Designed miniproteins, single chains, continued (6). Designs and how they scored, part 2

Each design is a single chain, and the fold is of that chain. pLDDT is the mean over its residues in the fold that is shown.

## One batch from the design tools (miniprotein)

Design m20039
Fold by ESMFold2-Fast:
Structure m20039 (fold): chain A 107 residues (1-107)
Amino acid sequence: DPAAQLRAEAAELEARVKETGSPEDYLRLGVAYYQLGDYDRAIEAFEKAAELGTPEQKATAYALIGYVYEQRGDREKAAEYFRKAAEVSPDPETQAWLRERAERLAA
């Protein structure tokens, strides 16, 4: 059962983030919640990854939150998080791409 496997993975990752506080584990946990359709817990996990991570991990986490809001149909929140991702991204090409995506969502 793929859903049972994803729930088991999420439970293991929940235990791991309590022990490690690893931004990589929080990103993995957020993806597992997203695949389970639990968008609220996915966003919470990605916000923790953004809080604890490197600039690259922070940009990735904010972009993933933007993607979750886009899937929920919340274009304004999606644009907000893509802008946040652009502001913290250390890569100029990634900054430009994320800003363009945010502008298209806010139009």
Scores: mean pLDDT 88

Design m20040
Fold by ESMFold2-Fast:
Structure m20040 (fold): chain A 55 residues (1-55)
Amino acid sequence: APSAEEWAAKAVELAKQGKAEEAERYATLANSLDAEVGKEAGAEVKRILEEQGIK
């Protein structure tokens, strides 16, 4: 199974591709394994999506 860090990295990559729903899903999966890693991933996803004008 992927680690929280692997799911966090995938969430950020998906956010950079503009795949907001998938990015948020993977950030949530990271949070389910490690809350700190998940919170950091969620914040980074939100920041990337806001920079792209998404949400």
Scores: mean pLDDT 80

Design m20041
Fold by ESMFold2-Fast:
Structure m20041 (fold): chain A 60 residues (1-60)
Amino acid sequence: MLVIERLREVGPGEYEVTAYRDLDTLSPEERARLAREQEARWAELAGVDERLTQERRRRS
């Protein structure tokens, strides 16, 4: 089974798949690790966006 591993925005609201991964070749532990890594990245991006908003307000 192939899953989308990476996406890239190529136009306004348009995305392309840049990488696939075959989950059938991965152990359950590796699949769980990838899920945790994705979750951590989303949390990190959310934190960066909030800090940028705070930085902008400090300089206003």
Scores: mean pLDDT 64

Design m20042
Fold by ESMFold2-Fast:
Structure m20042 (fold): chain A 82 residues (1-82)
Amino acid sequence: MEKKREEEEKKFEEKLEKAAEAGIRLAASYVTGELSLEEVEELLKIAEEAVKEAEKLGKRTPLTHIAELGAAAGKRALKKAK
């Protein structure tokens, strides 16, 4: 139903905004090293879950791209710390 779809889209857009914020923090941390490994892992979970949900729903927005970029930076930071 259209009304239910619109409500789901709004909720998902809010989730993507939070994931994009997490992605920005991960990307910044890759350059500055400000975040601890625990913080990087937590933000990475937020970004990756939102990206997975976006792919499953076929809904790719600029916020999804920001979250993907941040997740990639976070993964590299974790790999470098081992």
Scores: mean pLDDT 74

Design m20044
Fold by ESMFold2-Fast:
Structure m20044 (fold): chain A 115 residues (1-115)
Amino acid sequence: MEGLEKAKEFLRALREALLAAAREHGIEVLGEEETVDEENNKATLVLRLRVLGEEVEITIEVRVVDGRVEVDITVSGLRTAEVRRRVGALLGDAFVRLHEAGIDFDADIHGPAIP
């Protein structure tokens, strides 16, 4: 359970960073859903956002592997280049906030390329 607790702690920190970045970029949060998979030591957060009038969904899956936090991010709704840039800035700012807080992790982002 130690790995799951670390995954949950990281997910809470990432959620706070994402919500702060969304606020600064004028992005509306439409909904949040958190799920914990104890069998696979995985914590998942689904964020539904409104970015420049478009609905965007970000699915964040966090696990701890060999003591390291691994993050899989899947993004849908990246319909325009401007929406892609805005979501890229949101994720980048959240990651900078985590790094400045001394939180180390590996992230893989899935979906259309973010410029």
Scores: mean pLDDT 81

Design m20045
Fold by ESMFold2-Fast:
Structure m20045 (fold): chain A 70 residues (1-70)
Amino acid sequence: TDRVAELAREAGQHLEEARKAVENGDPEKAIEHAQRALELGDEMERLSGVDVTELRAQAEEILKKAEEIK
């Protein structure tokens, strides 16, 4: 659906911003963006049952890295 496609794009953008934040030593921004990606992934799964395993794994890895530099 159009909504799921929109959510997928937004989640991808947030994952990119989260990675950049980690590279820039900004754990607060990294956590914010990674959490937003997870929220969007949960909504995608709720609306259509799509597999969001990779999205969750990427976001969780970013969250772990952000906590290490916090």
Scores: mean pLDDT 85

Design m20046
Fold by ESMFold2-Fast:
Structure m20046 (fold): chain A 60 residues (1-60)
Amino acid sequence: SMSERKRRLQEELLRKYEEYLKDQGYPAVTPEQQAAIDESFKNRVENSSIEELERLLRAL
């Protein structure tokens, strides 16, 4: 289903984001700033269409 596809894309994108940060290193920001960045990214993933999620995955 489309809901299942969207969930899989969201899960993969969040996983790749964490892997990307581990590989590139976390930015030299405060824990509060990092939490805000992470929350913003998670909110974007939650509110994105399937096409937007696929574009984000290609960018990582």
Scores: mean pLDDT 77

Design m20047
Fold by ESMFold2-Fast:
Structure m20047 (fold): chain A 55 residues (1-55)
Amino acid sequence: KKKAEEILEDVKKKYKDDPEIIAVVEDAIKKLLEAGKEVTGIKVTKNKELSMTVK
C-alpha cells in the first residue's frame, strides 16, 4: 500500500512526458490531503481520465 507521496512520485516518473497528467494528479492529491483524506490508489485511463481511491 503506497502513501500519497509515493503515488505522486510514481506518476511523475511514469508520465514525465505528459506534464498535464502530472499537474492534474498533483492538484487532486493536494486537495484530498487538505480535506484530511488518504489517497490509496491512482489510475489513469487511455483517455487521460483520472480515477482515485481514497479513505
Scores: mean pLDDT 69

Design m20048
Fold by ESMFold2-Fast:
Structure m20048 (fold): chain A 87 residues (1-87)
Amino acid sequence: PPLLSPEQIAATLYAAMASFALKQGDYEGAVKLAEKAIELDPNNAKAHSVLGEAYKKLGETEKAKEYFQKALEIDPNDEVAKKLLEE
């Protein structure tokens, strides 16, 4: 298979940083990092699910649902997006 582009690698790192920010309770920071990941790679399912979780924590339920749906469109096996969309 072809190597990942630098943008895809960077998006993966930003998505991981966003997930870490979520674990620390930095929901606004998680939004910014996940948005950067999506800017670099719009097909990064993890970035969409992390952004959805951050919006859910901020009380933006409809935005959260939208991003969980986008994550599942990219990766139907995203367990985090499935779980949080069901609630």
Scores: mean pLDDT 83

Design m20049
Fold by ESMFold2-Fast:
Structure m20049 (fold): chain A 92 residues (1-92)
Amino acid sequence: SAAEKQATKNKVEMLYGSLELALAVGTVVGASNEERIKLLIKAMDEAIPHLAPEVAKIVEELKKKLEENPNYSADEMRDLLEEMKKKMLEVA
């Protein structure tokens, strides 16, 4: 239904906002790239059980990329988060 689709989109926006905030806070406090990645992974892990399976899969794919490369810059992480958001909204 339209209401269910909107609820999924709202969850995607809330997750994206939380991840953007985590990245911004990490930058302000001078966290390392590895520490920022750990914060993002924690937020993703907390969100995954509450997402539709097709949306959860997209989040899990980004999580694996972050786990495999601890050297992503803050700008590269922002680009990955934006790409993830676009993919999630396409399947919502």
Scores: mean pLDDT 79

Design m20050
Fold by ESMFold2-Fast:
Structure m20050 (fold): chain A 55 residues (1-55)
Amino acid sequence: MSPEERLRAAARALAAHFDSVTESMVRLLAEAAGVSPEAARRALEAEGVRVVPDP
């Protein structure tokens, strides 16, 4: 499975439980999946998850 496919699966799983995630969560997902933060943000937004600033 490609890093992009893993990222998409993870983003879909997060979307099932969360309407929004923080910038720190995007960074952690990017590190875990081995992709850029931009790719992680794009995947989350494609699944309908909003990215919000850290509190």
Scores: mean pLDDT 79

Design m20051
Fold by ESMFold2-Fast:
Structure m20051 (fold): chain A 58 residues (1-58)
Amino acid sequence: MEVDISPLQPVLDAPDDQIEEALRKAGLPPELIPHVRAARAGDPEATQRLVDALRAQQ
């Protein structure tokens, strides 16, 4: 199954000072802020952690 990261796109595209609010709107905890920053820098482990957190919401 292809993992659709479209729900994460608004979080990944958020400016640094809006990451917390974008996570809150996506139903994700603010503890993921450093992982959002790392994923934006191209860290695949951080991206996977965000995907896992999103899947846990389902």
Scores: mean pLDDT 74

Design m20052
Fold by ESMFold2-Fast:
Structure m20052 (fold): chain A 55 residues (1-55)
Amino acid sequence: SENKEKGAAIAKEKLSKIKDPTAEDILKALIEAAQAVDPKAKPKDGGEALGVIEK
């Protein structure tokens, strides 16, 4: 979906600015990407964030 492509691009951009991203950094990037795709989304974990992005 279009949201999946946008979310992936945003997450990659955020992670590219972090050297050696941890699992926590990856989760934060996914949550921020989901929020950028849908500003009203309230993902509490990476699974919910991916659900918003893949919607």
Scores: mean pLDDT 73

Design m20053
Fold by ESMFold2-Fast:
Structure m20053 (fold): chain A 95 residues (1-95)
Amino acid sequence: MKEFLEEAAKQVEKIGERAVEIAREDGLDELAEEIEELTKKAVEALKKGDLESAIKYLNELLDLVREAAERSERELELAVLEVALAVLISVLKSQ
């Protein structure tokens, strides 16, 4: 379980970094800052084993990535990140 949470944190960090990169390239700087902040909070919660907070922050992050996908020319890339987050949330809820 601890090893799984550490790997989940690494995946969330990578997803968040990519979403921030895409959002900034598309001029969505405010949204990128919100994604970066929620990514950091989700990663910290996962590393602490705080599943309730992690799931909450990941759901908020999912909503922001979805908003970025609707406003971005790279909708498909962001949609893939959205699916990856949804899968991670589902797996965490099953623990």
Scores: mean pLDDT 85

Design m20054
Fold by ESMFold2-Fast:
Structure m20054 (fold): chain A 82 residues (1-82)
Amino acid sequence: GKIETKVFGNVTVTVDWEKGTITIVDGDEVEVYEIDPSNVAHTIGVALRLMGEIIDAERKGDKDRAKAYEWALEKVLEASKL
C-alpha cells in the first residue's frame, strides 16, 4: 500500500490505499470516504456523494474544492470495476 496526497489551494486530499480511505481537509472540515472496490453498490454510493459535493462546490464558486472532490472521485473509480 501507499499514501498519495494532492493539494488544491487550501483543500488537501489524502488517499491511503492500505487503509482504503480518502480524507479531504478543507479548513476546519474533515471528510473521510471509504474505498471498497469489491463492493459495487458501496462504490456507486460513494461516487454519488462525491459528485454531489462537486456540484455544490461549483454552485458556490469554490473551484479548488470542486477539483479536490473530482480528484477523489477519479481515485474511487480507478480503484473499482466501474
Scores: mean pLDDT 84

Design m20055
Fold by ESMFold2-Fast:
Structure m20055 (fold): chain A 86 residues (1-86)
Amino acid sequence: AEEELRRRLYERTRAMVEKLVAAGFSIKEIQDKVIESENLPPEQQERLRSVKTPEELAEFLTDLILEALRDRDPEEVLEEIDEAEA
């Protein structure tokens, strides 16, 4: 379940990042928005700023989401993702 949740979140975050880049957003602009919206501590800001590719950005965002969901049942989160995609 946890590996499946990570895979599904990565696919969603990657698709979102690719869509934003295709719309003309730079990696830096996406990073700035994440820092502002999530109020990231300085250590996490430095890690995010080290990201150079859409793939690395998707991995960072996936890890951030998984940390936010750590106390939730992975199967329930997967069901919510399936319902949101339907």
Scores: mean pLDDT 78

Design m20056
Fold by ESMFold2-Fast:
Structure m20056 (fold): chain A 63 residues (1-63)
Amino acid sequence: EKEEIEKKIEELEREIERLRKEYEKYWAKAEDIESLNKAIGAKLRIIGLEFEIELLKKKLEEL
């Protein structure tokens, strides 16, 4: 149902916000390879979640 999809989108958006803060934290400390790798990992997860939100938004438009 529409309401379930909207709640899922909100949940994923919250996860992205958390990951963006993590990305900013590690990117600001990218003086070493470990912090850089963690920043890259967070960015890749954000991209995956943004793609999932896109699919859910398309599904919501069809309802």
Scores: mean pLDDT 81

Design m20057
Fold by ESMFold2-Fast:
Structure m20057 (fold): chain A 70 residues (1-70)
Amino acid sequence: SELEKKIKEAEERAKELGEKAKEAYAKGDMEEVQKLMEEARRLGVELARELAKTLDEEKAKEALADVERA
């Protein structure tokens, strides 16, 4: 379940970035919010590429939909 582990790690990191973005937003630090949102976007893209290498096309599509919802 290496794939399952990678998805969980990405979800946890995305949640961390989301919490940091909320804190920065509460402080009015919009530059930090923008940086954190860009990091979250890059994380999603990196996960998508990694999944595409290890899964068939159908499973990669399902995993991408789940990442977008998280």
Scores: mean pLDDT 75

Design m20058
Fold by ESMFold2-Fast:
Structure m20058 (fold): chain A 62 residues (1-62)
Amino acid sequence: SKGTEEVLKLIKEYESTKNPSEEYLKKLKERVQKIIDETEDPVAVVAAAVFLSVLERELKKL
């Protein structure tokens, strides 16, 4: 689905980013949350939720 493809694209963008800033992580987290709120695809919701957990853990390390 479009939602799942969008989540995977954001994950790849994150993986290619070296030393992401706190501002970058917060903005990325907001974009991922928006996918959860707007998508009707349960696979996209699960993928986005897992990715949000990763981003929250990285923010806590800063």
Scores: mean pLDDT 84

Design m20059
Fold by ESMFold2-Fast:
Structure m20059 (fold): chain A 99 residues (1-99)
Amino acid sequence: AIEEVEEAVERLEAAVEAGDVEAAVEAAREAVRAALRAFETSEDLEEAVEAAERVLEAAARATDAIVARLGETHPLAIEAAVYLLAAAAILSAGKEVLE
């Protein structure tokens, strides 16, 4: 649901600001899962798309921060990139369903 997306995004942003890479990767995973659930359970598809946009923006910032700290080939950087791609795919699919 939308509240789960907001909580996961807040946790992701807090982890990035704290420099906690492991917490940031876990929060990104939770944000992606919450975005998928929002599309499955939400009565307002436009609200679910807006939630997915917030997840994509937060995941992009987190991936950039992790890559800057650990390098692109680090396992946590690769995992963050996978969640970024998942967030982009969810948003793209959601927008297509609206039209």
Scores: mean pLDDT 83

Design m20060
Fold by ESMFold2-Fast:
Structure m20060 (fold): chain A 55 residues (1-55)
Amino acid sequence: MTPVDSYTPEEVRRLLRDARRAIEEAAKTADEETRRRLEEVLRELERVAEEQLRR
């Protein structure tokens, strides 16, 4: 199977919430380089969620 190419809005919501928590937790422990990467991922997820479901 190909990596998920299409998420349902519900799955996007769950992914966003889980990722946001994980990113916030990891950012507090992570080094500077890792943190900037996590921020990038968080922004990308927020952008997708904003298009589908804002939350």
Scores: mean pLDDT 69

Design m20061
Fold by ESMFold2-Fast:
Structure m20061 (fold): chain A 74 residues (1-74)
Amino acid sequence: APVRDLPEEVRKALLKVGKEVQDIEDALRAGKMTEEEYRKKLAEIARKYGLDPEKGAEMTPAELVRAVYEKLLA
């Protein structure tokens, strides 16, 4: 289901993780963050939402948001 069609609590959590991921991607694109720092930040976000940090570090922003979505619905 589209994010907007989810329960309010789940939608708010996904908007927060989406913003966190977008902020670090923007920092990487702007040259304010190294690739290594970017991967560490993705791992920290994954760990925060109960995902495997090592797998999270290798995910794209969209894959990480999807994994958080699937975890919240479990």
Scores: mean pLDDT 78

Design m20062
Fold by ESMFold2-Fast:
Structure m20062 (fold): chain A 85 residues (1-85)
Amino acid sequence: AMSQAQQLVNEMISFSSESFSRVMALKRAGDLQGALEELEKLGKKLDETIEQLRKLNAPQSLIDGVEAMRETVYNQAKYIKEEIA
């Protein structure tokens, strides 16, 4: 049986992979605004996942993994914002 915390992390990994694939496709098409919007949606989903993991008293290693994903998303969004400006 998989814990609810592990299930949330696995769902987040799958969601992140799909989101990054869409971001890369949008960047290749020159749709920087679309890529930014996709990253902002992913960032929001990561924040919600971290909050839920904390409420579940999930192992710190799982929380740290999702926080590392959030940092990557934040940095990617920042680079795109700088390119648009």
Scores: mean pLDDT 86

Design m20063
Fold by ESMFold2-Fast:
Structure m20063 (fold): chain A 85 residues (1-85)
Amino acid sequence: ENEKKGEELEEKGIKAYHEGNYEEAAKYFKKAAEYYLSVDPNSIKAAMSYRMAAKALEKLKKYEEAKELEEKAKEIITKYILSLL
């Protein structure tokens, strides 16, 4: 259920981003990441969603918020890679 909700929110985020609705895109991507993390704390999908949210925030010149999400994504990616070892 939560995985599917994450996927639906991610699709909405992608659509909003392509339409230039960056504030809406950032909100959808952040929510998608939260749903993905609720099912797998090492979710690469969550990391990717946070990175897309960061890109949307950079378009809005919200660089500090974007950096925080990039750091969260890097932490998740690091945990994911370590889980493969």
Scores: mean pLDDT 86

Design m20065
Fold by ESMFold2-Fast:
Structure m20065 (fold): chain A 95 residues (1-95)
Amino acid sequence: SAREKLIDELIEKLGLDRSLVEAILDRAEANDPEKTEKILNDESLSPLQKFYQLASLIPEEVLDEILRAHYEAKGLSPSQIDRVIATFREVLAMG
């Protein structure tokens, strides 16, 4: 599927964590299934562009929760997590 292809590309080419990618894709699908499908099938977008556009479909507070839970499980401190989330938001803001 287009979803499985994107997950594999993000993991293999960019080293992103499978559980984080799946959590973001699941929440994007739940919030906006129509726009999620459009983004997944847009061949003009790179895998990373698709990932950030899908993440942008998630409410900011919910995305923050997903990122916090993921990096807490990896053993990051609250200040390290805040820095990671700030960086992620900066990339989203750039489009």
Scores: mean pLDDT 84

Design m20066
Fold by ESMFold2-Fast:
Structure m20066 (fold): chain A 74 residues (1-74)
Amino acid sequence: SKKDAEEALKTAKEDLDKFIEENKGKISEEEIEELKKLLEEAEKAIKEGDYEKAHEYVAKAQELLKEILKKLKE
């Protein structure tokens, strides 16, 4: 639903902001920019009524964030 997609996007944005603050100077600007672009695409999908696409972009952002965290620990 629209509300579920909006809530997922809001949570993902909050998680990203916290991640950036906690890892300031430890992640590349390019990786931050890619994460932001995925969330911007999710927001555009919500505005267009494509809630499935919005969830896909949020999921892609979450997977990228997970991979960045894995690289930081390896």
Scores: mean pLDDT 81

Design m20067
Fold by ESMFold2-Fast:
Structure m20067 (fold): chain A 85 residues (1-85)
Amino acid sequence: MTVEEVVELVSKTLEESIEKNLSTEEMGKKLLEALEEALKSITDEKARELVEAVMETVKESIEKNLSPSELAKAVSDTIIEFLNR
């Protein structure tokens, strides 16, 4: 899995979760499960680093009791910051 495929996976998971009106905890759990599964097939080191950064952001967003839209924004900001490194 490449960096671009990780970005697509995250974006799709966030979009589907928002469309289904999932809670922050449900959205976060769905993202973490998808990312943990992705880690099993990642051979690209940068893609792995991006997955780990997104997982950390999701965990922090849940701990801070952010809304679903705030979690989605925090994850998007993490991806943008990663791609600009």
Scores: mean pLDDT 84

Design m20068
Fold by ESMFold2-Fast:
Structure m20068 (fold): chain A 77 residues (1-77)
Amino acid sequence: MKEADELIEKAKELEKEGRYREAAKLYIQAARIYASEGNLVKAAEALRQAGEAYRKAGDEEKAARLFAGADVLLEEA
């Protein structure tokens, strides 16, 4: 629980600094931890945050893939 929540906090700080690609990577790590714990809703939220971060970084292809992954997790939750 703490590890994934700490990754989300660090990712938010990186976004405030404009370090969107690094923030996206931390959101993806948090999503993997939440998914391994069976919390698919929090995993999907973290993937959506990662998608937003890649979109702000100008990587629309990676953003689209992450949004699609989040939607799949929400359908299984």
Scores: mean pLDDT 84

Design m20069
Fold by ESMFold2-Fast:
Structure m20069 (fold): chain A 74 residues (1-74)
Amino acid sequence: AVAEEVKRILEEAAKQIEDPISKTGALLLASRAPKLSPRDIANSVELLASMATDEKTKEVLLEAARRIRRLAEE
């Protein structure tokens, strides 16, 4: 299911993030994957990335958002 793929993408991203706030945000969005559209989750991940202060966290979140947004096109 698309929700399971979204959850997996966000859990993988969270494992690569050292920043506690960004990591927690990604995991919270992963838990909401069955309740939100992939588009809404991608938008939320992009917002989370815009608030990240370190480049690595921003890149990881933006990559996750791109992958999730592609699922919304299917």
Scores: mean pLDDT 83

Design m20070
Fold by ESMFold2-Fast:
Structure m20070 (fold): chain A 57 residues (1-57)
Amino acid sequence: MDLLPLLEVPGVGPEVFEALVRHFGDLARIGTASVGELTRVPGIGRKTARAILDFFR
């Protein structure tokens, strides 16, 4: 599974991308997370969390 397109999401840089993968472990878990759950990851605000969820639609 290719996670690299997440770097194209506004507010997701390499550090945030690594934090997402470490926090959730896999793509399916990231895609099913709530905005509130995503904002618990260091470097992720509400706007970035919504953009990530839009990416997984």
Scores: mean pLDDT 74

Design m20071
Fold by ESMFold2-Fast:
Structure m20071 (fold): chain A 57 residues (1-57)
Amino acid sequence: MPVLSAEDVRAAGESLLAAGVEEEVGFVAPESRGGPSPEEIREATRVAVELARAQEA
């Protein structure tokens, strides 16, 4: 359901990482920082978006 662009979701994930929330969500693991697969990116993206929306609410 592409209601959000990949760039918007990536920006949200980067904002969460910069805000120091990455430790809570486990969004960016050391291994994943080296280049996750497209499927892993989609899963992490979904989690990041859900977390960002929950924090905004």
Scores: mean pLDDT 56

Design m20072
Fold by ESMFold2-Fast:
Structure m20072 (fold): chain A 64 residues (1-64)
Amino acid sequence: DAEKALEAVKAGNYDEAIELANRLAQQGRFEDAAKVYEALSKAGIPGAGVGAKALREAHQRAQA
């Protein structure tokens, strides 16, 4: 659930947020996973912005 992952980011529980985002991506929910990684990037987690970009690209590829 993207909502729970975003709450984990707000709480500073980054490991749980990453786990939930990876689960969303495995389910093909790339857009939801990208939103979680964007929130992690805004929180200052290194590499999260690159992860969000990769997930957005995966979402676009899935739409083709």
Scores: mean pLDDT 81

Design m20074
Fold by ESMFold2-Fast:
Formats: structure tokens, sequence, C-alpha cells
Structure m20074 (fold): chain A 82 residues (1-82)
């Protein structure tokens, strides 16, 4: 199952669906879209905060692995621990 997130809200919705269904999936995040939503041009800072926030903030609910990083996107493998 694949999800694409262009905003923080879409990212949270994708994580919520994976948790409710108790399935593993892949989520691709548009980092430039999220940076624009947050009112910043520091894309590298947004990448670091997304990686850290997902791995630390959701560690009790999900096993999260970074699969791919591009200039504009981050792709995560998300496995529900439920």
Amino acid sequence: VHYEAKTLGELLNALGELKKKKISGTVTVDVKGVAKELGTDDVEKVKKELIKGLKEGYKDDFEIKLLEETEDTLTFEVKAKL
C-alpha cells in the first residue's frame, strides 16, 4: 500500500490508516510542500525534523525506516506494531 503526502495533514492521515488497518505501507512525503506549509525555505531542516519526528514521535505505534531520500521527497517504510 502506497500513500503520498503533500502536507502534514495528509501524512498524519496516511499513518492513521496504516494503524487502523494494522498493515505495513510506504509513505512518500513532499518535503518542499511541507516546508512551504510551515513558511520556511529551509528544506534540509524540514527533512531532519520529519525523520526525527517520525522515528521518535511514533516509535511506540510504528517501526519506521527511511527507504529513499531525494532533493524533494522522503520515502518511509511504515510497519504498525499493533
Scores: mean pLDDT 80

Design m20075
Fold by ESMFold2-Fast:
Structure m20075 (fold): chain A 70 residues (1-70)
Amino acid sequence: SSEVDRLVEELKKSLEEHKKAVKEGDVEKAKKSTEKAGEAMKRLVDLGHLDPDGAEEEIKKLKEEVKKTS
């Protein structure tokens, strides 16, 4: 569906922005990209297109990476 395609694209962009922000030490951008990625993952879980346990673990990893960003 167009909604799933949109969410997948948002997730990809958010994950790339997160990687860049963590590498650059940009805590604010890393937090924002983590929030966007988490929202997209949760919506994809609701639509049955992502495993909930896998999504939860990935969100946890993103949050842990933000904590190490300085």
Scores: mean pLDDT 84

